Designed miniproteins, single chains, continued (3). Designs and how they scored, part 61

Each design is a single chain, and the fold is of that chain. pLDDT is the mean over its residues in the fold that is shown.

## One batch from the design tools (miniprotein)

Design m10108
Fold by ESMFold2-Fast:
Structure m10108 (fold): chain A 89 residues (1-89)
Amino acid sequence: MNKEMAEKLVEILERGDAEALGRIGELIKQRGDKELEKVVSEIVLAVQEAFREHSGEEARKLAIEKIEKILKELPEEIKKKLEEILKEG
């Protein structure tokens, strides 16, 4: 589950899907959940850092590993909210 979610997030961010990211951002903002907003920002930064320092498959692998670590440390409630938003966006 965590790996599949991490792979989908990397795919969206690598593709530069500004519309999908914009929709996700609006859904988070509407919920008023500052912790969820912080988590999404951390995920975005992790992907940006990986692709800034590395390229291709290595960047993708590092981004996935970073996101998996973030997801493992999240409370189950926040993780479920993130899954719901990704399905809606």
Scores: mean pLDDT 73

Design m10109
Fold by ESMFold2-Fast:
Structure m10109 (fold): chain A 91 residues (1-91)
Amino acid sequence: LSEEIEKEIKEALLLIGYSVAKIAEKNKPKGSKLTEEDVKHYLKTAEISIEIGDYELAKEFLEKAKKGLPDLPEEEKKKLEKKVKELEKKL
C-alpha cells in the first residue's frame, strides 16, 4: 500500500478506537482502577496517534496510561513505563 493510503486507514481505525474508548470511559464505575489491558490499549492508541501526526491526541492517551501505571504489578509496570518513555521521546 502507498504511505498515503496506509495513513488514511490508520486514521479511520484511530477514530473508531477513540470513540469506543470514550464510551467505555463514560460508563466506567467511579473508583475503578485501570487494568493492564486498559494501559496497553491507551499506549497503542498513543502510538498510532504519533504515527499519523496527532500529537495532542497522543499526549492525552499517554497521560491516561501514566495514571494507570501505579496500580499495576511491578514487572508489568516496568515494561509499560519503558514503553511510555519511548513514546514520549517521539513527541
Scores: mean pLDDT 74

Design m10110
Fold by ESMFold2-Fast:
Structure m10110 (fold): chain A 74 residues (1-74)
Amino acid sequence: KLDELVQQAKQLLQQAVEALKAGDDEQFLESVRQLQQTLDELFQIDPQKAQQLQAELQAELQKYKEQIEAIVAK
């Protein structure tokens, strides 16, 4: 249950990063939306684990900050 949500979040992050590298803005936004929903579910089960995972995911996305800002500004 908890481990499945954690794995789903990690897969969605990988999908989002791959979409960023491919220039697929729509796929990136969809993956981020699904990732947010998965994190919201995880917060209901284990808020501390969810917060830790969110910090890890945010750190990974920070590497692509300029590309993400360009997509969001459009």
Scores: mean pLDDT 79

Design m10111
Fold by ESMFold2-Fast:
Structure m10111 (fold): chain A 65 residues (1-65)
Amino acid sequence: SSIEKEIAELNKDTRDIVKVLEQFGEENPDLRDMAQNYIEALKKETKEKVKKLEDERKRMEEESK
């Protein structure tokens, strides 16, 4: 479904951004804590977005029954 594709893409994009931020933190040790805080915030935001998409998918399935 399109929702499953959106979830997969969102998770992939988040993973890619996390890798960039981790590398930034390694190259800029003085900013590593800031990068880590951003990573944690991003992961939390993605988790909430994924939950909303999963809830929407479940709603659509229930309406189809």
Scores: mean pLDDT 83

Design m10112
Fold by ESMFold2-Fast:
Structure m10112 (fold): chain A 95 residues (1-95)
Amino acid sequence: MLSREELEERLRALLEKGLITEAEYEEWLSLPLEEQQQRLARKMAEEMRKQLEEAKKEAEKLGLDPSLIERRLEAIEAGLSGAEINARLEAERAK
């Protein structure tokens, strides 16, 4: 349950991280609270995808398998244990 002040702080955090522009921040603040919350949720989901794509490219530069990094990040976001991550990685390697 996000208040107006909490939504504003969340949007400001996105602006400070460079995830939205000053113009987008101003535009979103003019929207109804429900719309602001939906915009925030969509932006967070898109940034997670962007981080996964960036991790894949970085892994390629380092000679690592990007799929393993992607699974690890996804598992961490989901709050999965290290044992679950290791079990998935072992299953992939056992082919």
Scores: mean pLDDT 68

Design m10113
Fold by ESMFold2-Fast:
Structure m10113 (fold): chain A 67 residues (1-67)
Amino acid sequence: SSMIEKLKQEANKVLGDGLKKSKELVDKAMEIIKKGGSLEEAQKELDKAGDYWTESKKKVDELLKKA
């Protein structure tokens, strides 16, 4: 079970990195609105956040298949 712990650490890192990047993009979208930027510009950053989260989940699923 050190293998399971290593897989858990890798999965948590992938999800943590994805969540961090997604939050950065959400914060950027909010900053665009706060500075009087367009809703269209903010939406593009939100779309990128969703893409990063989806990609992170796919990577975790791949790691779990190796368990």
Scores: mean pLDDT 77

Design m10114
Fold by ESMFold2-Fast:
Structure m10114 (fold): chain A 93 residues (1-93)
Amino acid sequence: EVEELLARMRAETDPERIRRLADEAVELARGLSPEERLRVAVGLLEVAGEHPEIMPYLIPKALELAEGLSPEDIARVIGAAIRAIGEAVDKEL
């Protein structure tokens, strides 16, 4: 189900609809395994890189899902956030 939400977010162009889908994905992920939370966190950051206008909303949510993950998985989330910021800078410049 979270994979379906991530796919819908990637296909969506309206920032408000992306935020609603992100909120739904985050709420579902809170009750899931560390592996599923990692998938959602990285997915949110990939969407953030393609939609700079909602990046300030999505990055904190992705980092919240990273709480309690292994150091290796936290590094993956941080790497995804850095990539998303790089994509946003390239699009704005």
Scores: mean pLDDT 80

Design m10115
Fold by ESMFold2-Fast:
Structure m10115 (fold): chain A 72 residues (1-72)
Amino acid sequence: PPAPDKVVSDEELKKRFEEKAKKLEELGEDEAAEIVKDTMEKLLKEKEITESELKKILDDLEKAVAERRAEE
């Protein structure tokens, strides 16, 4: 059975999104990095975000970036 979801702290949320955005900026994907930063700011307004929810959001962003890169 899956472990119960852990609530992610603002610090962990920022760290994960900032690492993601930095990697995208290093690849020249400035627009994708801005989308990641915008998503981070929206999530910081939530009182509680679980690890599962954060993972889904990060996976969704990664998939969207990969799909755009594959088309171009």
Scores: mean pLDDT 72

Design m10116
Fold by ESMFold2-Fast:
Structure m10116 (fold): chain A 81 residues (1-81)
Amino acid sequence: SYIDKLIEELEKAVQAGDEEAFRKVADKLFLYAMIAAYAGDLETARRYFDLIVEGYEKLGRQEEADAVRLTGDAIIKEAEK
């Protein structure tokens, strides 16, 4: 699927240390995480946010990782309402 390809591209960008490529793919995956959350698939949304967070952490981008974690948690809490 397109999502599976995005996840593979995300992992490849992390392995390559390519922060720009990672950010572009992560931004797309973030949109799909939001779509999943507002569709009521909170488990899938958490999984996508967690993949982005882990990728930023592996790239040494702790501020970005923390920002995605906080924003993702807020989106999930809003979608539960």
Scores: mean pLDDT 89

Design m10117
Fold by ESMFold2-Fast:
Parts: C-alpha cells; sequence; structure tokens
Structure m10117 (fold): chain A 58 residues (1-58)
C-alpha cells in the first residue's frame, strides 16, 4: 500500500514556506523513519514542522 508523509509548517526562518501552500507538506514514504528524516532535513533549512504523520492510501 502507498504511504504519504504529511506535515504542517508552523514557522519559517528561511523563506521556504512559499513552497508549501496552506502550510501543508506531503512526501511519499513508507515508514516513521522516513518521516523523521524529512522533518530533520526541513528543520535544518529553517522550517519548524508539526503533526508529522504517515498516512496510507493518499
Amino acid sequence: MMYTIKFDVVSDNSGLATMFPFNKGYAPGESEEEALAEKKRLESQGLTLENVELVSGL
């Protein structure tokens, strides 16, 4: 089954929030490890993320 990693962008110190309409982000993934890696990557660029979750069937 296909999984999608979903997250909310709650703050942005880098100007990257323009890439995430309505402060929502989506990325293909299959595990919590992938969700955590994506969160860390985006936070290293100056974003603060909340509600990082793995959802099936999107």
Scores: mean pLDDT 68

Design m10118
Fold by ESMFold2-Fast:
Structure m10118 (fold): chain A 94 residues (1-94)
Amino acid sequence: SMVDQVLAQLREEALRLSEEAAKIGSPREASVFGFRLLTLAGEAAAASLMLSPDQGTQRAQQLLAEAREEGRRWLEELREKRRRKEELERLLKE
């Protein structure tokens, strides 16, 4: 089903974000955002059970778009926090 495809894409997005966060060295932050993606996947699954197929698919696609946008902003914030931490550590050693 289209909902199953959207849920598979949410899983792939979660794995990609987890891998990227691990490279940055932020496993706690990855865990917190992983919980958010799991919540969005749960909402998509609930929509597929409670709404008509058309409405469920539309909601699942909306949640996927929201997850991708939140993931993009989260990664940008995470990279910025890492940059600031490295700059602070450099200054403290001077």
Scores: mean pLDDT 70

Design m10119
Fold by ESMFold2-Fast:
Structure m10119 (fold): chain A 89 residues (1-89)
Amino acid sequence: MEREREELKRRLRELIAEGEATIAALRDRFGDVFERSPDYAAMEEGVRLLREALELLDRPDASREEVERLAREGERLFRVPLQRIARGY
């Protein structure tokens, strides 16, 4: 259990860092066009959910199922925009 918890914490931190870096790069490249898009809103929400999952994981009474649910939702919210951007946004 502890090893799995540490792996999940590491993965969440990595996903948050990658998400924030990706959003920053897209903002730098596309500016207001990206910031006004539904893609930006979805990616920002995704990172927010990942941060909530990480915070919950530090609580001794936190449900692992709830943490995993938030992590999956967060990943989902920025995966679709990334695929569209990669294909010629």
Scores: mean pLDDT 77

Design m10120
Fold by ESMFold2-Fast:
Structure m10120 (fold): chain A 117 residues (1-117)
Amino acid sequence: MPPRLSSPLLSEALATEKRRPLSKGEVRAIARSIIASAYVNEGDYEKALEILKEAVEEEPESAVAWSSLGNVYAKMGKLDEALEYYKKALELAEKQGDKVTAALSRENIKRVEEEKK
């Protein structure tokens, strides 16, 4: 029998995702986050922020939308604001018991804290 232990983190993430299916509102928040990322790549941070403000207004408990705000502020070099939004995403994910989003938010916080050093 093959060992079948080559990607334990991927298997764990898949099991966790199956427990927490995305709502239609959360899918829209993710779509807006992707569109905002395209504007960030063009250097249009103002437009990206406008789109993400709509996302958090539609889904105020969406950790993904708050995390995306953190990504825009990090790209702008506003690391303190980026940390604030990532911490908010983590708080919401932990409050909802969303382990996948919580883990991603912790990784983003660590990355920004290293950038801030």
Scores: mean pLDDT 74

Design m10121
Fold by ESMFold2-Fast:
Structure m10121 (fold): chain A 67 residues (1-67)
Amino acid sequence: KEEIVKAIEEQTGYKIKEVLRITQSGDNLYVTAIATAPGSDVEHLVTFRVDKKTLEVLDVVVGPALP
């Protein structure tokens, strides 16, 4: 879990505040987290698609801003 968070932060510049869910589908990990974008303090629900073997971030889906 810690390695996945580090890989996401290093590759995307997002800061993960809380990991809500990690689901696996084949070689993909779907990490749903509360995160802030680079240079922002606004928290969003964000889902990252990560390659399970390489920890490469393949996709970033930014959800709604949290109230």
Scores: mean pLDDT 81

Design m10122
Fold by ESMFold2-Fast:
Structure m10122 (fold): chain A 79 residues (1-79)
Amino acid sequence: DEKLKEELKKKKEKILEEYREKDKENYEKLSEEDRELLEAASLAYENMGNPEKLLEMAKEFEKKGLLKLAEFLRQLAKE
């Protein structure tokens, strides 16, 4: 559904923007691997039917200190 994908895209952009603004110094300190995890979050939005995958990604994000993204992925998996 086009509208559903648009809403998910907007939520993704808000979370990423909040993370960048709130933790600008931490974002700039992110390793190449951590940035790849942020890019993987975009793909996770395409896998709405795979809550197990989203929960695994959320745990990895928490280990990296990306708490806002981890929280969003948990909520996405719950839906």
Scores: mean pLDDT 65

Design m10123
Fold by ESMFold2-Fast:
Structure m10123 (fold): chain A 78 residues (1-78)
Amino acid sequence: MRLVEALARLARTAGVPEEVVERVREAQLRGLENIDDPEAIEELERENREALEEATEALLAARDDPAVQATWAELLAA
């Protein structure tokens, strides 16, 4: 839960649209519910690939943003 929430906050800070953030968060929570089923996790990743790529690209583009760096530090320290 904590990691999923930290990643959602990081994505919002990077300027990812809320709709995309919520979609990725929902996929991550569904993955956790199916943690004992690797095939289900792979399917979730494949189904949500575009949203995951959009979030990742936005995070990489904003990597040198001080707010994004502060959120990364919180994620790593916690």
Scores: mean pLDDT 73

Design m10124
Fold by ESMFold2-Fast:
Structure m10124 (fold): chain A 71 residues (1-71)
Amino acid sequence: SPEAEEAARQVAELLEATVERLKADPAMKPAAEADLKDAEAWLAKYGSEISPDLRERILAAMARLREAIAA
């Protein structure tokens, strides 16, 4: 749906911004972990309603965020 596609774009943008914030400030780690959990829950509910390209973008951002959290 157009609403799910727009929400997916916002999720991807949020995760991408959170990765950069965490790299700049390690104190953001708890907020980053919360954003990652929220994104995982969102994909579980709505992942089938979005384009493969947006799903791939979100998954890539989540992978980068997991890597940044582990560093």
Scores: mean pLDDT 87

Design m10125
Fold by ESMFold2-Fast:
Structure m10125 (fold): chain A 92 residues (1-92)
Amino acid sequence: MERYYVEEFETYFTEEDLRRLKEELRRLREELERIRREIERVREELERLEEPDPELERRLVVLEAARGILEAAISFLERRIKAFEEAKEKAK
């Protein structure tokens, strides 16, 4: 099984590792889009209310925090995948 060295992460990886990371990135992107849709729905519901709803406001804060965590995780995986693909191309 062919191994490629990624200097940025000081580790070896295989084609299977890269495939798994790409699948994980796809799943996280799908989850991020789900969270973004829920944020839009909660914001629209809050705009329709004449009185403040503390429960909906709390839900919005939790969803915004989840969005931030997912965006950070996606950014990290994108950098890792890019480094692995560049290491593979350099090995040719």
Scores: mean pLDDT 81

Design m10126
Fold by ESMFold2-Fast:
Structure m10126 (fold): chain A 83 residues (1-83)
Amino acid sequence: MDKLVEEAVRLMAERGGLSEEEEKEILEYIKKNGTNPNDEKELRAGIRAYKKAKELGIDKPDLSEEEEKLGEEIEKEELEREK
């Protein structure tokens, strides 16, 4: 659970830039999931993960099967893109 969130956070932070407003949204997502909010990179990337979860219509604060699949798809896309 935490590893998937951390990797998603890092991938989104490195892949795209987050705004200051997005940092506020990530804090709420991290509070629900229990990710380390002290890490600035993780805070920023988690906003993207949070927005993706909302797009899927996920109301749960914890990683669900849908979120788990989303993480796998993100990782596959990044691997295919790099290769």
Scores: mean pLDDT 52

Design m10127
Fold by ESMFold2-Fast:
Structure m10127 (fold): chain A 80 residues (1-80)
Amino acid sequence: MTEEELKKKFDELIEKARQRVEELRSLGAPDEFVERVLRAIDAIKKAVDEGKIPYEDAILTLESLIEQLDRRIAELKAKR
């Protein structure tokens, strides 16, 4: 992948993660959990922006985070 393709994928995953957090908030996830996840997303973005981690590592971290958020969404939907 080119750096431009990696950047595009990273930006798409950041947006996807933020959308998952908003879905969790709408399903009644605790504010503390929502704030923690948002801080984690911001920390990943900052680390990439500051050149501390490569896009490839950030993408893997975001994909893992999104999988965790999807599991939590499923748990909250099952709680009804």
Scores: mean pLDDT 83

Design m10128
Fold by ESMFold2-Fast:
Structure m10128 (fold): chain A 78 residues (1-78)
Amino acid sequence: MLTEIMDRAPPDVRQQIEQLIDQGNQHALAGDEQGARQSSQQLGDLLVSLSPTDEQKEQARKQSEQWPDLQMEFARHQ
């Protein structure tokens, strides 16, 4: 789903998504769980707005809820 949204997004929006992912990863690497959660929430809101169906919007919300935990897990193993 994220890949499909990225493929359909204009260059400016794609860059914004990449920046939000990068910010979340930087917060996670710094041990800033709150910052990672904030970045994932912003990314989730953007992906929901770009999703064409209610099912995809719901999936984007669920994924954004999991991203902070995944980012913190990733950072712990680096």
Scores: mean pLDDT 72

Design m10129
Fold by ESMFold2-Fast:
Structure m10129 (fold): chain A 61 residues (1-61)
Amino acid sequence: SEIKELEKKRVILEMQYIGLVSESMIYERRGDYQAAQAARERAEEIRQEINRLNQEIDRLR
């Protein structure tokens, strides 16, 4: 099912998002604010992709 494949992609992206958020917190704790910001920007891109997948799943239902 197309919906099931999109849901699998969403799970992978959610795991990537959590990893990037954790990475940004580690950088911030070390005072590496530039690296922390870059990780947050990547996390935001993943979050936007998750939102697009959710919209596509909703349209297919």
Scores: mean pLDDT 88

Design m10130
Fold by ESMFold2-Fast:
Structure m10130 (fold): chain A 73 residues (1-73)
Amino acid sequence: ADALLAKAEAALRAGDYGGAYALLQEIASMPELSDAQLRRAIALLERLRPRVAERSQPLVDALIAGLRAKLAA
């Protein structure tokens, strides 16, 4: 997961918002993530949210909500 999180952050910095979303969606589907990995994924999704088209923001919000639910469990 850490390697995928690093790739997602690199994609976000490069302006590859679609690639960043795809990597974060893959990470969010992982069955076993540490609290640190969950927090890092949420932070990257929150950075991604204002950079995607308004119509795509609900997809990012759904991933954030899912990861926050895992962190709260």
Scores: mean pLDDT 82

Design m10131
Fold by ESMFold2-Fast:
Structure m10131 (fold): chain A 95 residues (1-95)
Amino acid sequence: SPREELRKLVIEDIEAAEELFLEALESEDPREAAVKYTAAMLHLIGAQIEAELNGDEETAKLIEELQKRAQEAYKAKDAEELKKLFEEAKEKIEK
């Protein structure tokens, strides 16, 4: 159904964001880190919009909070916190 396809896009964007944030932290090149960080943020924005289009306001709010917490974890260079935040978000969305 269209709703299941949009939900799949939300999960795919969240997974892409997680990978890109972790790659940005591992990058020794500041330009590469900035590009990957920007891409990760854009994937989270996309996921929020997709959730809103699907009428899932609860998921949209979860992704909005995930954006803020992921930025904080990234600034702290805390890869373990990033992984936990994304795992918890995916678990809540898949229920």
Scores: mean pLDDT 88

Design m10132
Fold by ESMFold2-Fast:
Structure m10132 (fold): chain A 84 residues (1-84)
Amino acid sequence: VDAEALARLEELLRRAQKNPHVTVERRGDTVVITASTDEEAQELVREVAEAARRVEGVEVRREGGILELRSTGAPEVEALIASL
């Protein structure tokens, strides 16, 4: 796993957790991120999706304001998701 790409994803996920217009839910090896209709929240979710696509070991699925990130078994990705 690229350490810089993983660090960027972590930074953006922590920002998402602090945003009152974004909901971050952990479900096992999967993180579901939902943005309200707030423009900054929608943009943040797009940035998270872009960062996640650069991380090997993350499966990214996005439909509108809903983003799902799933670990494919990389220990560093699983540790990040477990920390959310």
Scores: mean pLDDT 82

Design m10133
Fold by ESMFold2-Fast:
Structure m10133 (fold): chain A 96 residues (1-96)
Amino acid sequence: SEERERWRLAVENAKGLAEGLLEWAKKTGDYLKAGRGVEETLRSLAEAIPETRDEALKLGEEAKKLLTEAAKEGGKKVDEAKKKVREGLDRVGEKV
């Protein structure tokens, strides 16, 4: 349906943007800026597809927290953020 295609496209776009921001964080060490960017990306998904709102906003908050800790502790927290965002968005995408 049109709703399924819109949902799938919005989730895939959010996945791509978030993955790019998290790779950028690993390359630059600018974890705080990347964390804000991921939160904004997932907030935009929540606005575009309101049915994803609670899960998308929670993923954005969790990713931002992990990237804030990465600023102190480094790479493992970025990998945890990548895993949580990827798996969370995969689950959201599969619900369509």
Scores: mean pLDDT 84

Design m10134
Fold by ESMFold2-Fast:
Structure m10134 (fold): chain A 83 residues (1-83)
Amino acid sequence: MIEEIEKLAKEAAEAARTKGKEEALKYMDRLLEASPPEARPIVLAAKAEFERLAAEKDKEKAQEGIEKTLKSAARTIAEIVRK
């Protein structure tokens, strides 16, 4: 579970950089389905932050923010799963 969550978060960040918003959102939807119910609000918050960052004109700052957001979400979900 935790490895899959980390992989999906990393793939979403990479898709945002290389393939665009639509592909990144597909990985985020897979992350939502892979997450336990207690962690779903974390994934939804990460999706909202991703949409905000995707509107950023500075693509480098947007990508850094997306990677940080997804890494933070994956870590928080992992902590919920370990509880």
Scores: mean pLDDT 79

Design m10135
Fold by ESMFold2-Fast:
Structure m10135 (fold): chain A 90 residues (1-90)
Amino acid sequence: MELTPAQRWAEFAVTFANAGVKELAAASLRKAVDAGITPEDLERIAETLERNGLKEVAEHLRKAADLYRAGTNLDEAREHVEKAIELLLK
C-alpha cells in the first residue's frame, strides 16, 4: 500500500523531529500541510515534538489539528502551523 504524499511528508517530519534536525522537520511539515495533512498526522507530529522538549511548537500544531478537524477557520489553522514552523527554526 502506497502512502499519500501528505502521509509520506508527515513521516519525514516525525523522523527528523526525533533526529533533532529541526530545519528538515519544519520543511517536511510544510510540505505535508501543503499536500493535505490529516489532523491525526498533525497530532502525531505534535506528540513527537513534545517528547523532544518542544512543547510550545506541539501546542500550536494541536490547535491547527483541532481547526482542520472542525473544517472552519482554515486561515487560523494555517497561522498556527506557520508559528510552529517559526518556533522550530529558532
Scores: mean pLDDT 85

Design m10136
Fold by ESMFold2-Fast:
Structure m10136 (fold): chain A 75 residues (1-75)
Amino acid sequence: DQQRRQLAQQYTQLAIQYASNGDYQSAIDYLQQSADLLRGTRDGAYSLYARSYLLNLIGDYSQSDQDRNQADQLL
């Protein structure tokens, strides 16, 4: 479980770096991997909220809404 949390944190850090460089697609992909590792947890909900925000920025409103609704169910 600690190994999954550490890996998820690494993916979240990579997502922040890619998003800061304007590579939103890579950031979205890493946030998805982080959310998958933390499925069903509060930390996973935060990864889904972050992914939802980036999806909204690039105009993928349908997937953004799905991620937000899934995250809301975890909190």
Scores: mean pLDDT 85

Design m10137
Fold by ESMFold2-Fast:
Structure m10137 (fold): chain A 96 residues (1-96)
Amino acid sequence: DSSFIEKVIKKAEEALKRAEELIERLKELLKKNPENEELKKLLKEVEEIKEELKEIIEELKSNPNISVIKLVGMELRIIGIELDLEKIEKEVEKIE
């Protein structure tokens, strides 16, 4: 279903934008607090999330015949990433 693939791609691209915005926020906070190990750890976690989202988007765009099982698996992983990003955003709010 091309419509379902397009929806999953859009969700991944929205999560990627959120991750990129969080990376910039973390870099700005780290500029003010360069020795903060928790900020360094959170930045690394979000950068890893960004790379995973890029891989998901690339695979979805390069494989129009992706299996429904694999596509559902990718959607569930994106949901997990969205929850991870929300958790990291709350941790950043506590530090800031």
Scores: mean pLDDT 87

Design m10138
Fold by ESMFold2-Fast:
Structure m10138 (fold): chain A 70 residues (1-70)
Amino acid sequence: VEELEKKLEEMKKASYEEMQKLFARTWPPVMRRIEELLKSKDPEKQAEAERLVDLYLEMVDLFNKKKKEA
């Protein structure tokens, strides 16, 4: 979670091209993590998955914003 929050901050400072690279490298492991956590019946793991999904949506919004600026 903290690591993904740092990635989001980095993406805010990145150019559109740099953001595309960060996005492409970040998503496969994050999506795998979300899927694994969502399969868990552990409330703490489910909460972590929800937080990761929220951060993902923030990154998608930021990516679309940067795309319009490019």
Scores: mean pLDDT 72

Design m10139
Fold by ESMFold2-Fast:
Structure m10139 (fold): chain A 80 residues (1-80)
Amino acid sequence: AQAEALRRAAEHLERAIESLDKGDVDTAIQHLEEAAAATTNPGVRRAAELAIQYAKDGDVELAKSIARLTAEELRRAAAR
């Protein structure tokens, strides 16, 4: 159950990165919100909120970096 929640959050973060790469900020924000909703982990919620803020401010590279590092951490945690 916990591992599944972390995997779903990582999948949403990865989709957000794809949307940012295409310049689709609105879709990216929706995926970041879905990542935060997929888990009760406060670290994931905080990371998603920061990524949303940077994406809205036009700091696409910072938003992608936060989403990427968070997704990698969640993939690692879910594999245990």
Scores: mean pLDDT 86

Design m10140
Fold by ESMFold2-Fast:
Structure m10140 (fold): chain A 80 residues (1-80)
Amino acid sequence: EMLILSEEEIKEMLEKNGWELVSKEYHTFPVDDFEGIEKFAEELEEKAKKEGKRIVVVAVSQTDTSITFLVLEMRAKYPP
């Protein structure tokens, strides 16, 4: 089964490593929309590189017809 992480568990892990959670959003796709999922992941990666941030994508829910991803935007807690 897919590992489901709670917001609090993710926040605690990030803060312990000197990162701050700045945004959280959910995106749901059809489970067989591989092209849409790949394109979404690529766009997030490019945005993260452009803005100098880290983005983590976690699959948090899956049904027979859909999969939901949790997208977390992170920055250093103490910026330079």
Scores: mean pLDDT 72

Design m10141
Fold by ESMFold2-Fast:
Structure m10141 (fold): chain A 78 residues (1-78)
Amino acid sequence: SLEDRIKKAEEKRKEYQKKLDEWLRKNHTPEEFELVKKILDLVEEAYRAYQAGNLEEADKLYQEISELVKKLEELRKK
């Protein structure tokens, strides 16, 4: 149902925020810090877009978040 879809999206965003907040609390470079901050800002924007009914915009923001997370993971591999 639409209600279930909404709840799952909220749960996923909360989990995402928790993981990024934990990364931010660890030792990191200025570049990693800027990426984490940008990802957190985008997560909040995606959630607000979703609440406003802008599902297409929220989906695009989510895809950008996913790409930035991959970049962060690549930086952390070094």
Scores: mean pLDDT 75

Design m10142
Fold by ESMFold2-Fast:
Structure m10142 (fold): chain A 60 residues (1-60)
Amino acid sequence: SAAEREAALAARKKYNELMEKSIELSLTGMRKLREGNFEEAQKLFERSMELTKEGAKILA
């Protein structure tokens, strides 16, 4: 149905936005590791994982 199609498109858009943010956080975390800022890197990787888990729930 049109409603099911709209819901699927909305879910895909939210998933893509969360994955994009997750990737950016991971890249920033890698940069912090190179700088020796391990505490900041850990926080960024934890936030990245949280967004990935949130995205997985949207597709469930």
Scores: mean pLDDT 87

